# Designs tried in a protein design run: designed miniproteins, single chains. Part 15

Each design is a single chain, and the fold is of that chain. pLDDT is the mean over its residues in the fold that is shown.

## One batch from the design tools (miniprotein)

Design m530
Fold by ESMFold2-Fast:
Structure m530 (fold): chain A 99 residues (1-99)
Amino acid sequence: MKVAELEGEFETAGDGAELEAQLEAFGKKVVELLKENDKVRVTLTIRRDGGRLVVEYEITGYKDGTADITFTGAEGVGGFEEQAAQLREAAKAEEAARA
């Protein structure tokens, strides 16, 4: 069993435009995970902290419905790409173990 955890947060100005751009980038990364996973679950919490918006995220990937892979603890979108690469390796290792 391999557990990869990708959970993070980011802050934006309260005007919403920066939030929209960050959510679009995040959504593209989540869609890329569906190429290697049968199901991806995403939890997003958006809260106001004074004059800023804070987005907290957790991503869980599933393969064939039999394995849970959770992403928590990333530094920005760059850290997400590193975790996604580890998820791809884990998926390949699981296929090799079943063959």
Scores: mean pLDDT 58

Design m531
Fold by ESMFold2-Fast:
Structure m531 (fold): chain A 84 residues (1-84)
Amino acid sequence: SAAELILGAAGLRGVERLSLEEIARRLAETQNRTQPGKIPDLSAPVSSTDVGRALLRLARELGLELPEDMTLGEALRRVREHVA
């Protein structure tokens, strides 16, 4: 499906089975390869991080509109719930 291709391109194959921390880690490794294994700050505003901005683009491709003032953790949870 289109959603599976979009998620695969973002490094999120099987996202419905991943923790929020694991999703954030995979997105961070895809977007910023200079710090592999570092878990992004899930309390940061989603628009303030490379991971969060990538997540906002991914959500838009999946047909999900997210507020930019939401935390990264809340945005990750909503994307996971939307595709599960």
Scores: mean pLDDT 72

Design m532
Fold by ESMFold2-Fast:
Structure m532 (fold): chain A 61 residues (1-61)
Amino acid sequence: EEVELAVVELAMAVFLVLGTSPEEIIRWLIEKRGVPLDLVREAARALGLSDETIERALEKL
């Protein structure tokens, strides 16, 4: 849902501003918050993260 995507985007943006690594944010959303993989990918792309960075984070899960 659009509202759910916007919340994930906002959470990622806040943590990035605080200096958290993109890989740690992606892992936290999936492992601790149970956010669907496709939703995390969409949010990360919307924030300008590369597909390479996204895949690297997912491979370490």
Scores: mean pLDDT 77

Design m533
Fold by ESMFold2-Fast:
Structure m533 (fold): chain A 75 residues (1-75)
Amino acid sequence: SREEFLEEADLAARLLSHVAGAVIAEKNGDFKEASEHYRKAAEVAREGYERLGDPNWKKVAEFYEKKAKELEKKA
């Protein structure tokens, strides 16, 4: 439905916004800020999994959670 599509689009936009922030922070050597952005991206993906039930959202969440932890160790 259009409603479901708009929910997915909003989640995707929020996810991509945080990923973009993380990439910019990594390029600047700001590993703590990059880790925080990836954690926020993972939170949006967890929300997507809870709302939509699609296991791909869970995989995306796990990916960014792992990436955040790796960067946190560099900070």
Scores: mean pLDDT 88

Design m534
Fold by ESMFold2-Fast:
Structure m534 (fold): chain A 66 residues (1-66)
Amino acid sequence: SEEALKEIVERAKAAADALAEKLKKQGYEATAKVEVTEDKIKITVESETYKAELEFSLKEAVKELS
């Protein structure tokens, strides 16, 4: 369960970084961040003209995997 959560977080970071890299290649200043709490994982990718936020409930994921 904890190992599965680490894999999910690593994949989330990789996906956010890949999207930010694509935006930078197109000439946009882009940043990616992943925030993890006991309640949720939040992924944010933003530039001057683009912002995407994805939220996943950590408690729901833990309950399903337990």
Scores: mean pLDDT 70

Design m535
Fold by ESMFold2-Fast:
Structure m535 (fold): chain A 81 residues (1-81)
Amino acid sequence: SLSEEEFEREVYEALLLIHGAIAINWAEKRGLRDYAEEIRKLVEEGLKKIREAQSVDEMRKIFEETVKKINELAEKAEKEA
């Protein structure tokens, strides 16, 4: 069985992948390919940090900070569209 820490890591990885996929799809459908690539890089870096995180609290913080950055990029992209 997965430990509680391993389970929470898998949850945060899955949530970040879902949020990232939605944001990338949103950007690509609007022809905002450069922003889609920036979002993809943020997701990849966030996933790496979650995988290296030493606690569930650190995983949560990384997830929240990465989602915030993705949302900020989406807002910037919308102003340029």
Scores: mean pLDDT 87

Design m536
Fold by ESMFold2-Fast:
Structure m536 (fold): chain A 78 residues (1-78)
Amino acid sequence: MEKYLEEGKKALENGDYERAIEYFEKAVKLDPNNAEAYRLLGEAYLKMGDKEKAREYFSKAYQLEGKPLAAELARENL
């Protein structure tokens, strides 16, 4: 799991958003309760311009973290 998050973050940093999504999807398959992986999926989709998928994944991450959903989504302009 940790390896997939690290590889995904490297892909995200290099602008390879499709590859980043693949790694983060593998991370959530291994741990469906990993809020960080869902947040990173949201960031990757947001950078690709897919606001709908970004909103979906940020919502999941914030619910798992127990954070105010409305406030966190507003901060991301979603």
Scores: mean pLDDT 78

Design m537
Fold by ESMFold2-Fast:
Structure m537 (fold): chain A 90 residues (1-90)
Amino acid sequence: AEEHLREGERAYEAGDYETAVEHYRKALESKDPDLRARAQINLARALAALGRLEEALEAAKEALKLATTRELVLKAVGAALYVIGEQLDA
């Protein structure tokens, strides 16, 4: 699960957003809510980069439900705002 987060981050940095989405979705198989929140945050960003804005917004909403720490809440809010910004720019 953590390995899939790292693989997704590497794919995202390489601009391979489709591969990043696939790895982040596999990270969601974790039972750790913090790891799932991080996966949903990163999934929202990757989906937004692909123009899949409705799916990106749903991922950001799920991240907010799973976020157990202030840091994760702030990151989830940031992801939601990023998705909204992409909708306005598209």
Scores: mean pLDDT 79

Design m538
Fold by ESMFold2-Fast:
Structure m538 (fold): chain A 89 residues (1-89)
Amino acid sequence: GTTTVSNATATSATVSWSGLAPGVLLVAEARDAATGALQGAGIAPGGATSVTVTGLAGPGTYVATVRAYDAAGRLVSESAPATFTAAAA
């Protein structure tokens, strides 16, 4: 699947995805591109195509990925990573 990022602020971003296998739970993560540290996350129900990731630590470069899980809690698909920049405060 593919991931896109929009509406990035110093603390949040909208993560959108397409082409993921259907799941009942979707988890979006934003990680610092330099360190790999988890900086923000969002959780969405099955059938959603976007979620707001919150908790970003100001301006910088981040990598967003989305993982889909089935009703048994098994990972069924993962998006290609999308690199984005958070806005200055």
Scores: mean pLDDT 79

Design m539
Fold by ESMFold2-Fast:
Structure m539 (fold): chain A 82 residues (1-82)
Amino acid sequence: KEELVKEAIKLLEEAIKLLEEGKTEEALKTFKEALKKLVEAGVISEETAEEMLSKLEKLLKEGKVEKAIEEIKILIDALKES
Protein backbone atom coordinates (compact mmCIF):
# COMPACT_ATOMS: atom_id res chain seq x y z
CA LYS A 1 0.00 0.00 0.00
CA GLU A 2 2.72 2.49 1.03
CA GLU A 3 4.84 1.32 -1.94
CA LEU A 4 1.99 2.17 -4.36
CA VAL A 5 1.72 5.68 -2.86
CA LYS A 6 5.51 6.13 -3.12
CA GLU A 7 5.41 5.01 -6.78
CA ALA A 8 2.49 7.40 -7.43
CA ILE A 9 4.47 10.32 -5.94
CA LYS A 10 7.43 9.50 -8.23
CA LEU A 11 5.09 9.41 -11.25
CA LEU A 12 3.53 12.75 -10.22
CA GLU A 13 7.02 14.31 -9.93
CA GLU A 14 7.85 12.86 -13.38
CA ALA A 15 4.62 14.37 -14.79
CA ILE A 16 5.73 17.81 -13.51
CA LYS A 17 9.10 17.43 -15.27
CA LEU A 18 7.37 16.38 -18.50
CA LEU A 19 5.08 19.44 -18.33
CA GLU A 20 8.13 21.68 -17.79
CA GLU A 21 9.59 20.12 -20.99
CA GLY A 22 6.34 20.74 -22.93
CA LYS A 23 5.60 16.99 -23.23
CA THR A 24 1.90 17.36 -22.48
CA GLU A 25 0.66 13.99 -23.84
CA GLU A 26 3.39 12.05 -21.99
CA ALA A 27 2.67 14.04 -18.80
CA LEU A 28 -1.06 13.19 -19.00
CA LYS A 29 -0.25 9.49 -19.49
CA THR A 30 2.13 9.55 -16.51
CA PHE A 31 -0.45 11.41 -14.36
CA LYS A 32 -3.10 8.79 -15.26
CA GLU A 33 -0.68 6.00 -14.20
CA ALA A 34 -0.12 7.79 -10.86
CA LEU A 35 -3.89 8.09 -10.28
CA LYS A 36 -4.33 4.37 -11.05
CA LYS A 37 -1.78 3.51 -8.35
CA LEU A 38 -3.56 5.79 -5.84
CA VAL A 39 -6.88 4.04 -6.58
CA GLU A 40 -5.19 0.61 -6.19
CA ALA A 41 -3.74 1.81 -2.84
CA GLY A 42 -7.24 2.87 -1.71
CA VAL A 43 -6.14 6.49 -1.20
CA ILE A 44 -8.64 7.95 -3.70
CA SER A 45 -11.80 6.68 -5.37
CA GLU A 46 -12.10 6.02 -9.12
CA GLU A 47 -14.53 8.98 -9.25
CA THR A 48 -11.95 11.30 -7.64
CA ALA A 49 -9.27 10.03 -10.06
CA GLU A 50 -11.54 10.78 -13.06
CA GLU A 51 -12.25 14.29 -11.71
CA MET A 52 -8.54 14.99 -11.16
CA LEU A 53 -7.61 13.75 -14.65
CA SER A 54 -10.41 15.82 -16.27
CA LYS A 55 -9.32 18.95 -14.38
CA LEU A 56 -5.66 18.54 -15.40
CA GLU A 57 -6.63 17.83 -19.04
CA LYS A 58 -8.80 20.99 -19.09
CA LEU A 59 -6.00 23.15 -17.63
CA LEU A 60 -3.54 21.83 -20.24
CA LYS A 61 -6.02 22.36 -23.12
CA GLU A 62 -6.35 25.98 -21.92
CA GLY A 63 -2.54 26.40 -21.85
CA LYS A 64 -2.49 26.83 -18.05
CA VAL A 65 0.66 24.74 -17.59
CA GLU A 66 1.83 26.52 -14.41
CA LYS A 67 -1.56 25.97 -12.75
CA ALA A 68 -1.50 22.30 -13.84
CA ILE A 69 1.93 21.91 -12.20
CA GLU A 70 0.67 23.58 -8.98
CA GLU A 71 -2.33 21.19 -8.84
CA ILE A 72 0.05 18.21 -9.09
CA LYS A 73 2.31 19.72 -6.38
CA ILE A 74 -0.71 20.12 -4.07
CA LEU A 75 -1.55 16.43 -4.60
CA ILE A 76 2.07 15.37 -3.86
CA ASP A 77 2.10 17.43 -0.63
CA ALA A 78 -1.23 15.92 0.50
CA LEU A 79 0.09 12.38 -0.15
CA LYS A 80 3.33 13.03 1.77
CA GLU A 81 1.35 14.30 4.80
CA SER A 82 -0.95 11.25 4.84
Scores: mean pLDDT 84

Design m540
Fold by ESMFold2-Fast:
Structure m540 (fold): chain A 97 residues (1-97)
Amino acid sequence: AAKLERQAVALQTGVALSLIGAVTEYTLLGDADRAVEIVRATTDWVLARLTDPAARAAVRAAGDALIALIRAGASPEDILAAARALAAAASAGIAAD
């Protein structure tokens, strides 16, 4: 049971990583509001599946940092780095559960 559940969670993490890629593309195209909505939806979706408080705090912090950079009109390099940090925090939290 646990192995199949972890495989389902890993597939869902792959979807979250794809959404992070889409956010970066939308931000480069100038649709900051759409990028923020995708980051919020992705962060909320990951948080709903994490039980560890430290993992949840890391995902929230990474999501908030990415939203702040998008709203500030940060460089594509900084936005991509923040998106990768959010994806890494999500993957680490899911793997630890």
Scores: mean pLDDT 76

Design m542
Fold by ESMFold2-Fast:
Structure m542 (fold): chain A 89 residues (1-89)
Amino acid sequence: LSEEQQIDAEEAMARMVVAVAELAQSKKKLSKEEAREIAERLREMARRLAEQGRVEEAVDVLRRAAEIAKAVGDEELAEELEREAEELE
């Protein structure tokens, strides 16, 4: 990516972190399938944030993804996400 495209991507990631944090706190009823897809996408985003040295944001995203997984009863995914967050700290 060009330098300008990389800066735009970082801004987009920051906006996504805010959006997913709000979604995780929402009382919105999600299907188990939808919640899993969201949690998996958040996990991928958190990994990219960690690679960029944005560890605090990566941990926050992973913890919020775990909350979404727990909300739909996906205990296994929630535990995986929480472990990944702990390993980054």
Scores: mean pLDDT 69

Design m543
Fold by ESMFold2-Fast:
Structure m543 (fold): chain A 66 residues (1-66)
Amino acid sequence: SAMEEALAAAEARGQEALSVIRAANALVEEGDGATAEATFRGRRYRLTVKMDAKGVAYITVEEVPE
Protein backbone atom coordinates (compact mmCIF):
# COMPACT_ATOMS: atom_id res chain seq x y z
CA SER A 1 0.00 0.00 0.00
CA ALA A 2 1.02 3.63 -0.46
CA MET A 3 1.15 4.09 3.32
CA GLU A 4 3.42 1.05 3.77
CA GLU A 5 5.66 2.20 0.88
CA ALA A 6 5.92 5.71 2.38
CA LEU A 7 6.77 4.28 5.83
CA ALA A 8 9.44 1.96 4.38
CA ALA A 9 10.99 4.86 2.44
CA ALA A 10 11.00 7.05 5.58
CA GLU A 11 12.64 4.24 7.60
CA ALA A 12 15.35 3.78 4.95
CA ARG A 13 16.07 7.54 4.96
CA GLY A 14 16.17 7.47 8.77
CA GLN A 15 18.68 4.61 8.83
CA GLU A 16 20.92 6.43 6.32
CA ALA A 17 20.76 9.62 8.42
CA LEU A 18 21.58 7.62 11.58
CA SER A 19 24.64 6.11 9.82
CA VAL A 20 25.96 9.62 9.13
CA ILE A 21 25.25 10.69 12.74
CA ARG A 22 27.06 7.60 14.08
CA ALA A 23 30.09 8.35 11.87
CA ALA A 24 30.13 11.97 13.12
CA ASN A 25 29.92 10.79 16.77
CA ALA A 26 32.87 8.42 16.19
CA LEU A 27 34.85 11.33 14.71
CA VAL A 28 34.19 13.46 17.82
CA GLU A 29 35.59 10.66 20.02
CA GLU A 30 38.79 10.43 17.91
CA GLY A 31 39.35 14.23 17.80
CA ASP A 32 40.98 16.70 15.41
CA GLY A 33 42.08 15.19 12.08
CA ALA A 34 39.95 12.04 12.50
CA THR A 35 38.17 10.69 9.41
CA ALA A 36 35.21 8.40 8.82
CA GLU A 37 33.16 7.27 5.82
CA ALA A 38 29.37 6.98 5.66
CA THR A 39 26.77 6.19 3.02
CA PHE A 40 23.84 8.59 2.60
CA ARG A 41 21.18 8.35 -0.12
CA GLY A 42 23.28 5.90 -2.18
CA ARG A 43 26.39 8.12 -2.09
CA ARG A 44 29.61 7.56 -0.16
CA TYR A 45 30.99 10.46 1.91
CA ARG A 46 34.25 11.06 3.75
CA LEU A 47 33.93 13.15 6.91
CA THR A 48 36.93 14.86 8.54
CA VAL A 49 37.12 16.77 11.82
CA LYS A 50 39.01 20.06 11.56
CA MET A 51 39.72 22.97 13.91
CA ASP A 52 39.64 26.63 12.95
CA ALA A 53 42.06 29.33 14.18
CA LYS A 54 39.77 30.02 17.17
CA GLY A 55 39.66 26.37 18.28
CA VAL A 56 36.12 25.75 16.97
CA ALA A 57 35.65 22.21 15.64
CA TYR A 58 33.88 21.62 12.33
CA ILE A 59 33.33 18.69 9.98
CA THR A 60 34.25 18.77 6.29
CA VAL A 61 32.31 16.49 3.94
CA GLU A 62 33.67 15.13 0.64
CA GLU A 63 31.77 12.85 -1.73
CA VAL A 64 33.71 9.69 -2.66
CA PRO A 65 33.00 8.56 -6.26
CA GLU A 66 31.90 4.93 -6.69
Scores: mean pLDDT 71

Design m544
Fold by ESMFold2-Fast:
Structure m544 (fold): chain A 66 residues (1-66)
Amino acid sequence: MKERVKKLIEEVDKLIKNGPTIEELEKLLKEIDAELDRVGGRDGSAAVALATLRVVVRKELEKLKK
């Protein structure tokens, strides 16, 4: 779980720095949502980190969608 969260943080950071597409952001959002569903309330720190990543990705996606 924690290693997966770190990997998602790295993927979001790399994608944003390299100019993301709508499709890339939507794919990451789905991966974050799937991991949130798996983690649930079992790891509060992972859940908070994933929820924060979801907000970041959604904001970037909204910027591209107009």
Scores: mean pLDDT 77

Design m545
Fold by ESMFold2-Fast:
Structure m545 (fold): chain A 58 residues (1-58)
Amino acid sequence: GDSLHKELLKAIGEILAAIGDIFEAELKGDEKALKEAEEKLKEAKEKLKKIEEEFEKL
């Protein structure tokens, strides 16, 4: 199965969404929204790292 490719695409999508949220928060000067968006970006990056580790085990 190619389930790792689907997880990779999801992680990339989450990273892009978080970057968009950061950009919007910066434009609005919303420090709370910025912090929340940065936390989402961290979570998405951690998911990407785990996916990379799974590819290395194959």
Scores: mean pLDDT 81

Design m546
Fold by ESMFold2-Fast:
Structure m546 (fold): chain A 65 residues (1-65)
Amino acid sequence: MEEKLREAEEELERIKEDFGVKRFRIENNVIYVELGEVPVTVATAAAIRAIGIGFEAGYSVKLVE
């Protein structure tokens, strides 16, 4: 679990840089993705990737504005 958490954090950091997401946080087995002012299409793509990362880490994903 801890090793997968590190990998998830690294992948989330890449998504942040690629899509311009403001920040991420992981709390209570949930990944929170703060999207900011990205377009809806970019937000959707980032959300799908974050969900995949969460699935691998055993966490749920929630989007936050």
Scores: mean pLDDT 73

Design m547
Fold by ESMFold2-Fast:
Structure m547 (fold): chain A 60 residues (1-60)
Amino acid sequence: AAEALAEEAAALAREAAEEKGVEAARKIVYEKFGDKIRALSEEEANKVSDAVLAALNEAA
């Protein structure tokens, strides 16, 4: 489900941002989850993207 993917992607984004910074974290998340996000519907992809963005903003 998109919820599980959003949670996993957001967790990775937060951890990577803490260690490497927001710019590197965004790239890492996209490289790992980009293909899965692309396979989702627009609504599901937006949900995952919103979760990742929120995690990056919290870490910034």
Scores: mean pLDDT 78

Design m548
Fold by ESMFold2-Fast:
Structure m548 (fold): chain A 80 residues (1-80)
Amino acid sequence: KEKKLEEAIRALERAIKAARQGDVETALQYLEIALKSAKEAGAPEEVLNEIERAIEALRQGDVEKALEYAERALKLLKEL
């Protein structure tokens, strides 16, 4: 459980970094990894919803919205 939570946090941090660098493809890959790891860690639905919103925003080309959602998810995960 703890290892999956750490994996989700690290994946979100990497997704945020990639998105800030304009690497949308890498950011999407790490957001998908973060979502899977967060689900396996038993993260609350609010956290999962924020990650899914980040993925959707990034797929639509809205990097700014994707960063908002991803950073919100990261904050919530770190509070667990």
Scores: mean pLDDT 86

Design m549
Fold by ESMFold2-Fast:
Structure m549 (fold): chain A 80 residues (1-80)
Amino acid sequence: SAAERAELERRLAVLDSQISTIQEQKKDLEAQRAELLKRTGNVRTPQIEALDKKIAALDELLAQYQRERAELEEQLRALG
């Protein structure tokens, strides 16, 4: 129905916004990591290890949101 399509499209838009935000956060952390790595002469310090853990957590969230997005897209296709 039109109501079901509108609901799925709204959910997809919210998810796309969340994905965009996480991608921006990840890019910022990766930039910070790269700068620290240059300052340490390529030595992986505890500060860099903490950034690696944060980046890995964001990667897991992105994978989850991308799976949810694929689910919503399939539901939209099923509606025609």
Scores: mean pLDDT 89

Design m550
Fold by ESMFold2-Fast:
Structure m550 (fold): chain A 86 residues (1-86)
Amino acid sequence: MKEEIEKKAKELISRADEVAARGTPEQQAEADTVKRAVELGAKSAIKLIDEGREEVGKTLADSTIDYGKARIDRLEARVAAEQAAA
């Protein structure tokens, strides 16, 4: 469970870094914001699970991963659209 949260968070952070490397400075700032939110959310979720608050921890993990995925998917689509327009 904690390993799955860490794996998913790391994957989203990696995707954010890739978008930042290929995007504008504005897109890099947005990617960095999402990266920090995912990292903090994952750490908080794992801490809650370690403290025996599994239900709350799982809910926070799911919300964090869903949020990060939606934001990164949107950033990736925006970068792709800008490249297609050029």
Scores: mean pLDDT 82

Design m551
Fold by ESMFold2-Fast:
Structure m551 (fold): chain A 72 residues (1-72)
Amino acid sequence: MEEEKAKELVRQAEETLKNLDKVAKEFNVPEEAVELLRKAAEEAKRLAEEGKLEEAHRVAGEAQVEAAKIVE
């Protein structure tokens, strides 16, 4: 059921994008980390909409690791 997985990934990416601005303001997250996560969420959403679930997961995971290095 790739379609169901794709919808879930798109939903998660959309929630990330909506919350990213609020979280950044609340926790004073560096703009560089916020922008990295935003671009990754948009790319993951696009890939999930195209049915490229493995690539979407990879992009999201790599961006989280990179953002964590900036925030630390």
Scores: mean pLDDT 72

Design m552
Fold by ESMFold2-Fast:
Structure m552 (fold): chain A 92 residues (1-92)
Amino acid sequence: MEPGRTLLQYAAEKAGLSREEADAIARGERPPTPEQVERIRKALQEMLKKAGVKAEVEVRVDPETGRLLVFLKNATDEDMEKLAELAARLTG
C-alpha cells in the first residue's frame, strides 16, 4: 500500500466526494474528472498546510493505471517529517 493513499482518501472526502467515490478513486478503480483532480489537490494542499507542510502539492492522473500521483514541489526535510507524522496519525 502506498504511504499517501489514506491522505488521498481524506482529501477526496474533504473535496466533497462521497466516501465510496473517494475510496474508488484512491484505489484507481474510478478515474477522477479534471474538476475532481483540482478539488482534491486544493483539499490536500489545505490539509498539508494545516499540518505545517509548506511544499506545493501537484496531483496528476497516471494515464497507464488511472491512479492519482501526488508530488510535493521543493519539499524540505521538515516538510517530509510533518507529512510522515500526518500519515501516521491518519493510518493509526
Scores: mean pLDDT 75

Design m553
Fold by ESMFold2-Fast:
Structure m553 (fold): chain A 90 residues (1-90)
Amino acid sequence: APELARKAAEYFKKAAEIAEKNGDTEGASLFRQAYLAAEEFAKTGDRRLAEIAVELAEQGSKRMKDAGNDEAAKYAEKASQYFREALAAL
């Protein structure tokens, strides 16, 4: 479970980097919040942090798709998938 959560965090970080590179500082901030929540969940196992990270990832992915930032959206979707797998393994 912690390894899947850390992998999700890595993908959130990549999504944030791509969003920022494309000038979307708000989108980058959203993914950084998801990244921090995923990392904290990997350390504590707090399900509430997991729920927050999934919600932020879904919001960020939709935002990126609406903006045509398909690369960042793909990373956010991948992060959300790994994070759901981490939750299912609890």
Scores: mean pLDDT 79

Design m555
Fold by ESMFold2-Fast:
Parts: structure tokens; sequence; C-alpha cells
Structure m555 (fold): chain A 74 residues (1-74)
């Protein structure tokens, strides 16, 4: 049970990291740089949280999809 709760908390923290990266990207004067920095930030957080490669890739893809939608609105 403890490990299951810890995994769910890590997933929540990773989603927060994606949200932070999305907000930074949305309000950045340099969107391409903000996107690159956001991807690096998400990857670093996932690694610190000791998440799987699959979870790390999923998080990066989710951010990239959010960034793409924001780019289409610009």
Amino acid sequence: MREEIEREIKEGLLLMAIGVAEIEYKHSEHPEKAKEEGIEFIRKIAEKLEMSEEEKEKAVREFEERAKKLEEER
C-alpha cells in the first residue's frame, strides 16, 4: 500500500510539472526555448521521482501535445 500511494503521489507531481511547463510556455516571449526548457524540466523531475522510461516519455508527449495546441491558437 505505501508503494502504491507513493507512485500515485509521484504521478501527481509529474502532472504538476507538466502544468508548470505548459504555463511557462503559454506566457513565454520565446516559445521554442520555453518548450525545450519545459521538456528538460519534465524529464529531470521524472528522473528524480524514479519513474519508468514509459512514464517519462508519456509525460513529455503530453506536454508536447499541450504546447502544440497552444501553438495552433497563436
Scores: mean pLDDT 80

Design m556
Fold by ESMFold2-Fast:
Structure m556 (fold): chain A 71 residues (1-71)
Amino acid sequence: MKAVRVELTPEQEAELQRINDRIAELEKEYEANKDTDPEKAQETIDELFDLGVEVLKLAVDAVLDYREAQR
């Protein structure tokens, strides 16, 4: 049932890679700080949430573009 292939532009791939790299870095920062600095760990969670919303926006835009092409 997962038999659909999506093609991403090089620019979209670069953007996704950048966001993924930032998320990975923030996740590492959270793991390092959650034992020593809970407040700083909470700040990294907030940034992770913002990045998550940005990824969701990109995904929604891709879905909307796909649906628009289908009309």
Scores: mean pLDDT 72

Design m558
Fold by ESMFold2-Fast:
Structure m558 (fold): chain A 62 residues (1-62)
Amino acid sequence: AEKLIEEAEKLLEAGKYDEAIKKALEALKKAEEAGDKETLLKAIGVILAAIGAAIEAGRLKV
């Protein structure tokens, strides 16, 4: 699960908001299935950051 968070963070830094959101959603689902509250909160944080950045940049492509 944590590897998906790291991938999502790297994609977010690269400006690939769509791919970052997809990876963060996968991490969220895996963390919830595993009961990993720490990774679940990190996944939510990345999703919110990606959405916020995409809104400000005017660049959210799914």
Scores: mean pLDDT 75

Design m559
Fold by ESMFold2-Fast:
Structure m559 (fold): chain A 73 residues (1-73)
Amino acid sequence: AEELLKKGEEAFKKGDYETAAKYYEEAIKASSPTDPLFRRAAENLVKAYNALGKTKEALDVMIEAAKAQAAAR
């Protein structure tokens, strides 16, 4: 999971927001909603989608991440 987050951050720094989003999605799937890494990956995915002009997708990520975290004790 941490490796995927790092790869996403590298792609984001290069301006490759599509590749960054892909790695952040993988990091979210590979982590628990209670893991701080899940929150970091979700926040970075929102930023990547906003950079791509995908504001609706960014909002959906925020809602789904919040639901997953709320469902976790």
Scores: mean pLDDT 80

Design m560
Fold by ESMFold2-Fast:
Structure m560 (fold): chain A 68 residues (1-68)
Amino acid sequence: GDEKKLKEIKAFLESVPGYSVSLVGDDTIVATSTLSPQKQIALVLELMGDFPDFSVTLSGDTITITKK
């Protein structure tokens, strides 16, 4: 189910050095990083490809992933 997918996304992001990851409510993951903008953009594109049922946005140093 979507809860399992959210936990998989959270675990994936926690495995990437430089990310601080939080689950907000039942449907949203927020990840903050000090990584370069280019590395953050590359990760966002990867997440969008791997998890098409989720909305992935990058705003400043924060990636937000929400169930569609």
Scores: mean pLDDT 77

Design m561
Fold by ESMFold2-Fast:
Structure m561 (fold): chain A 68 residues (1-68)
Amino acid sequence: SEGEEYLKKAIEYIKKGEYEKAKEYLKKAMQVEPSFSPYLKQAIAYIDEGKPEKAIELVEEVLEALKK
């Protein structure tokens, strides 16, 4: 799905340290998957707090939920 592709891109950019691009893709995912918006907002908060590993874990959990 479009949401899955945005979340995969977000994880890729977090791993590269490109946090602004990562947050853009998380915001795009929130637009297409509004039910996951609270979790994706928390992932953005983790990035802003300097906790990128926690952001990746949370985004991967959302991605797994979208695969079904």
Scores: mean pLDDT 87

Design m562
Fold by ESMFold2-Fast:
Structure m562 (fold): chain A 68 residues (1-68)
Amino acid sequence: MKIVIEDPEVKEALEKGKEALRAGDYEAALEYFKKAIELSEKGSDEYLEALEGLARALMRLGRTDELP
């Protein structure tokens, strides 16, 4: 595995998304993970973590048709 310098906005969005999931705020979690995806390069570790979080939030909201 290769570790690269994380963009602070991506890291913050991932952390806030995870906290929103824990708090049951799935709409906020969706927005944070979408932001992390937009700020990350497709295929990066950050992008994959954001996709996993997005899938979790979508499942909790019953929007499974939108799963990546």
Scores: mean pLDDT 74

Design m563
Fold by ESMFold2-Fast:
Structure m563 (fold): chain A 62 residues (1-62)
Amino acid sequence: SMAEELIRQAEEALRRGDVDRALEALSQALDIAFGLLMEGRDVDKANEAILRANELLLRIEE
C-alpha cells in the first residue's frame, strides 16, 4: 500500500539521519492510514501502518 511505502521511506530517511524527511513521510502515511480507517478499507493494513509509524516517531523522540 502507499502508506507502507511511505513508512519504508521514513525508515530510509532515519537511517540517513534525515529527520525532516522522515517526519514528512510519517505524516503522509498516517493521513492515508486514518483515511482508510474512516472508509473501512484495508483496516488491518491501516492499523499496521499506524503502529509502525508510532514506533518510528518514538525513535525520533529518543
Scores: mean pLDDT 83

Design m564
Fold by ESMFold2-Fast:
Structure m564 (fold): chain A 70 residues (1-70)
Amino acid sequence: MTLYAVLARAGERQEEVAEAAARVPGVLAAFPLGDGYVLVLAEDREAAERAKRAIEEAGGEVLSVTELVP
């Protein structure tokens, strides 16, 4: 298991984007960070890719996808 962090900008839609990401299979957690940003933790790369798509469909912009554990 290699954990991934997805950082997204969602503006005023941060709660909607976080909820959309949280519904994705393999997403462990989704947090609105304040100031319109959302952090998503995914269990693997495939889950991170699904989360990225869900964020974009909910109107968020994915800024980075980072592997946390090699």
Scores: mean pLDDT 83

Design m565
Fold by ESMFold2-Fast:
Structure m565 (fold): chain A 93 residues (1-93)
Amino acid sequence: AEEEARKLLKEAEELLKKLKEEKDPEKALALAEKVYELALKAIELTDDKELQERALRVALEAARIALEKAEDKELVLKAIALILDAIGRLLEL
């Protein structure tokens, strides 16, 4: 359902705004992981490649912000894993 996919993408975009304001690196990663989960769910609900690309770019931006805020090796590695997965999926579109 394309309408449900758009709703999930809007929710992901709102969480991305919260992520930009988040000062705690662990909470920032958790927000990025949630943005990523919503983006993947949106992609599964639509055949629209433009909407799928938009969702993956939102997920990628969230992971990039989490990486920028990461203060330890574990958080850095988790953020990089999200970035690589999002890029891989974007290249398959």
Scores: mean pLDDT 86

Design m566
Fold by ESMFold2-Fast:
Structure m566 (fold): chain A 75 residues (1-75)
Amino acid sequence: KPQELLNKAQELADEAVRALDSGAPAEEVRRLIDELMKTLKELDKLADQLTPEQARQSIALGMLALALRVEVDLR
């Protein structure tokens, strides 16, 4: 289950990055970021079950979500 949530979060992050790069509307990008953050919050409830590599990926995705939020808010 942790790996499935990580895979979903990574896919959402990749979609959000593509949406920003393609000039998609801010609302579309925000929706993807919201879904990413929701997925990461669910994953956080399983934090003690993560491998070190999974934990590092989760942190990286959280940092990316914050960066994407700042970038879209500047549009």
Scores: mean pLDDT 85

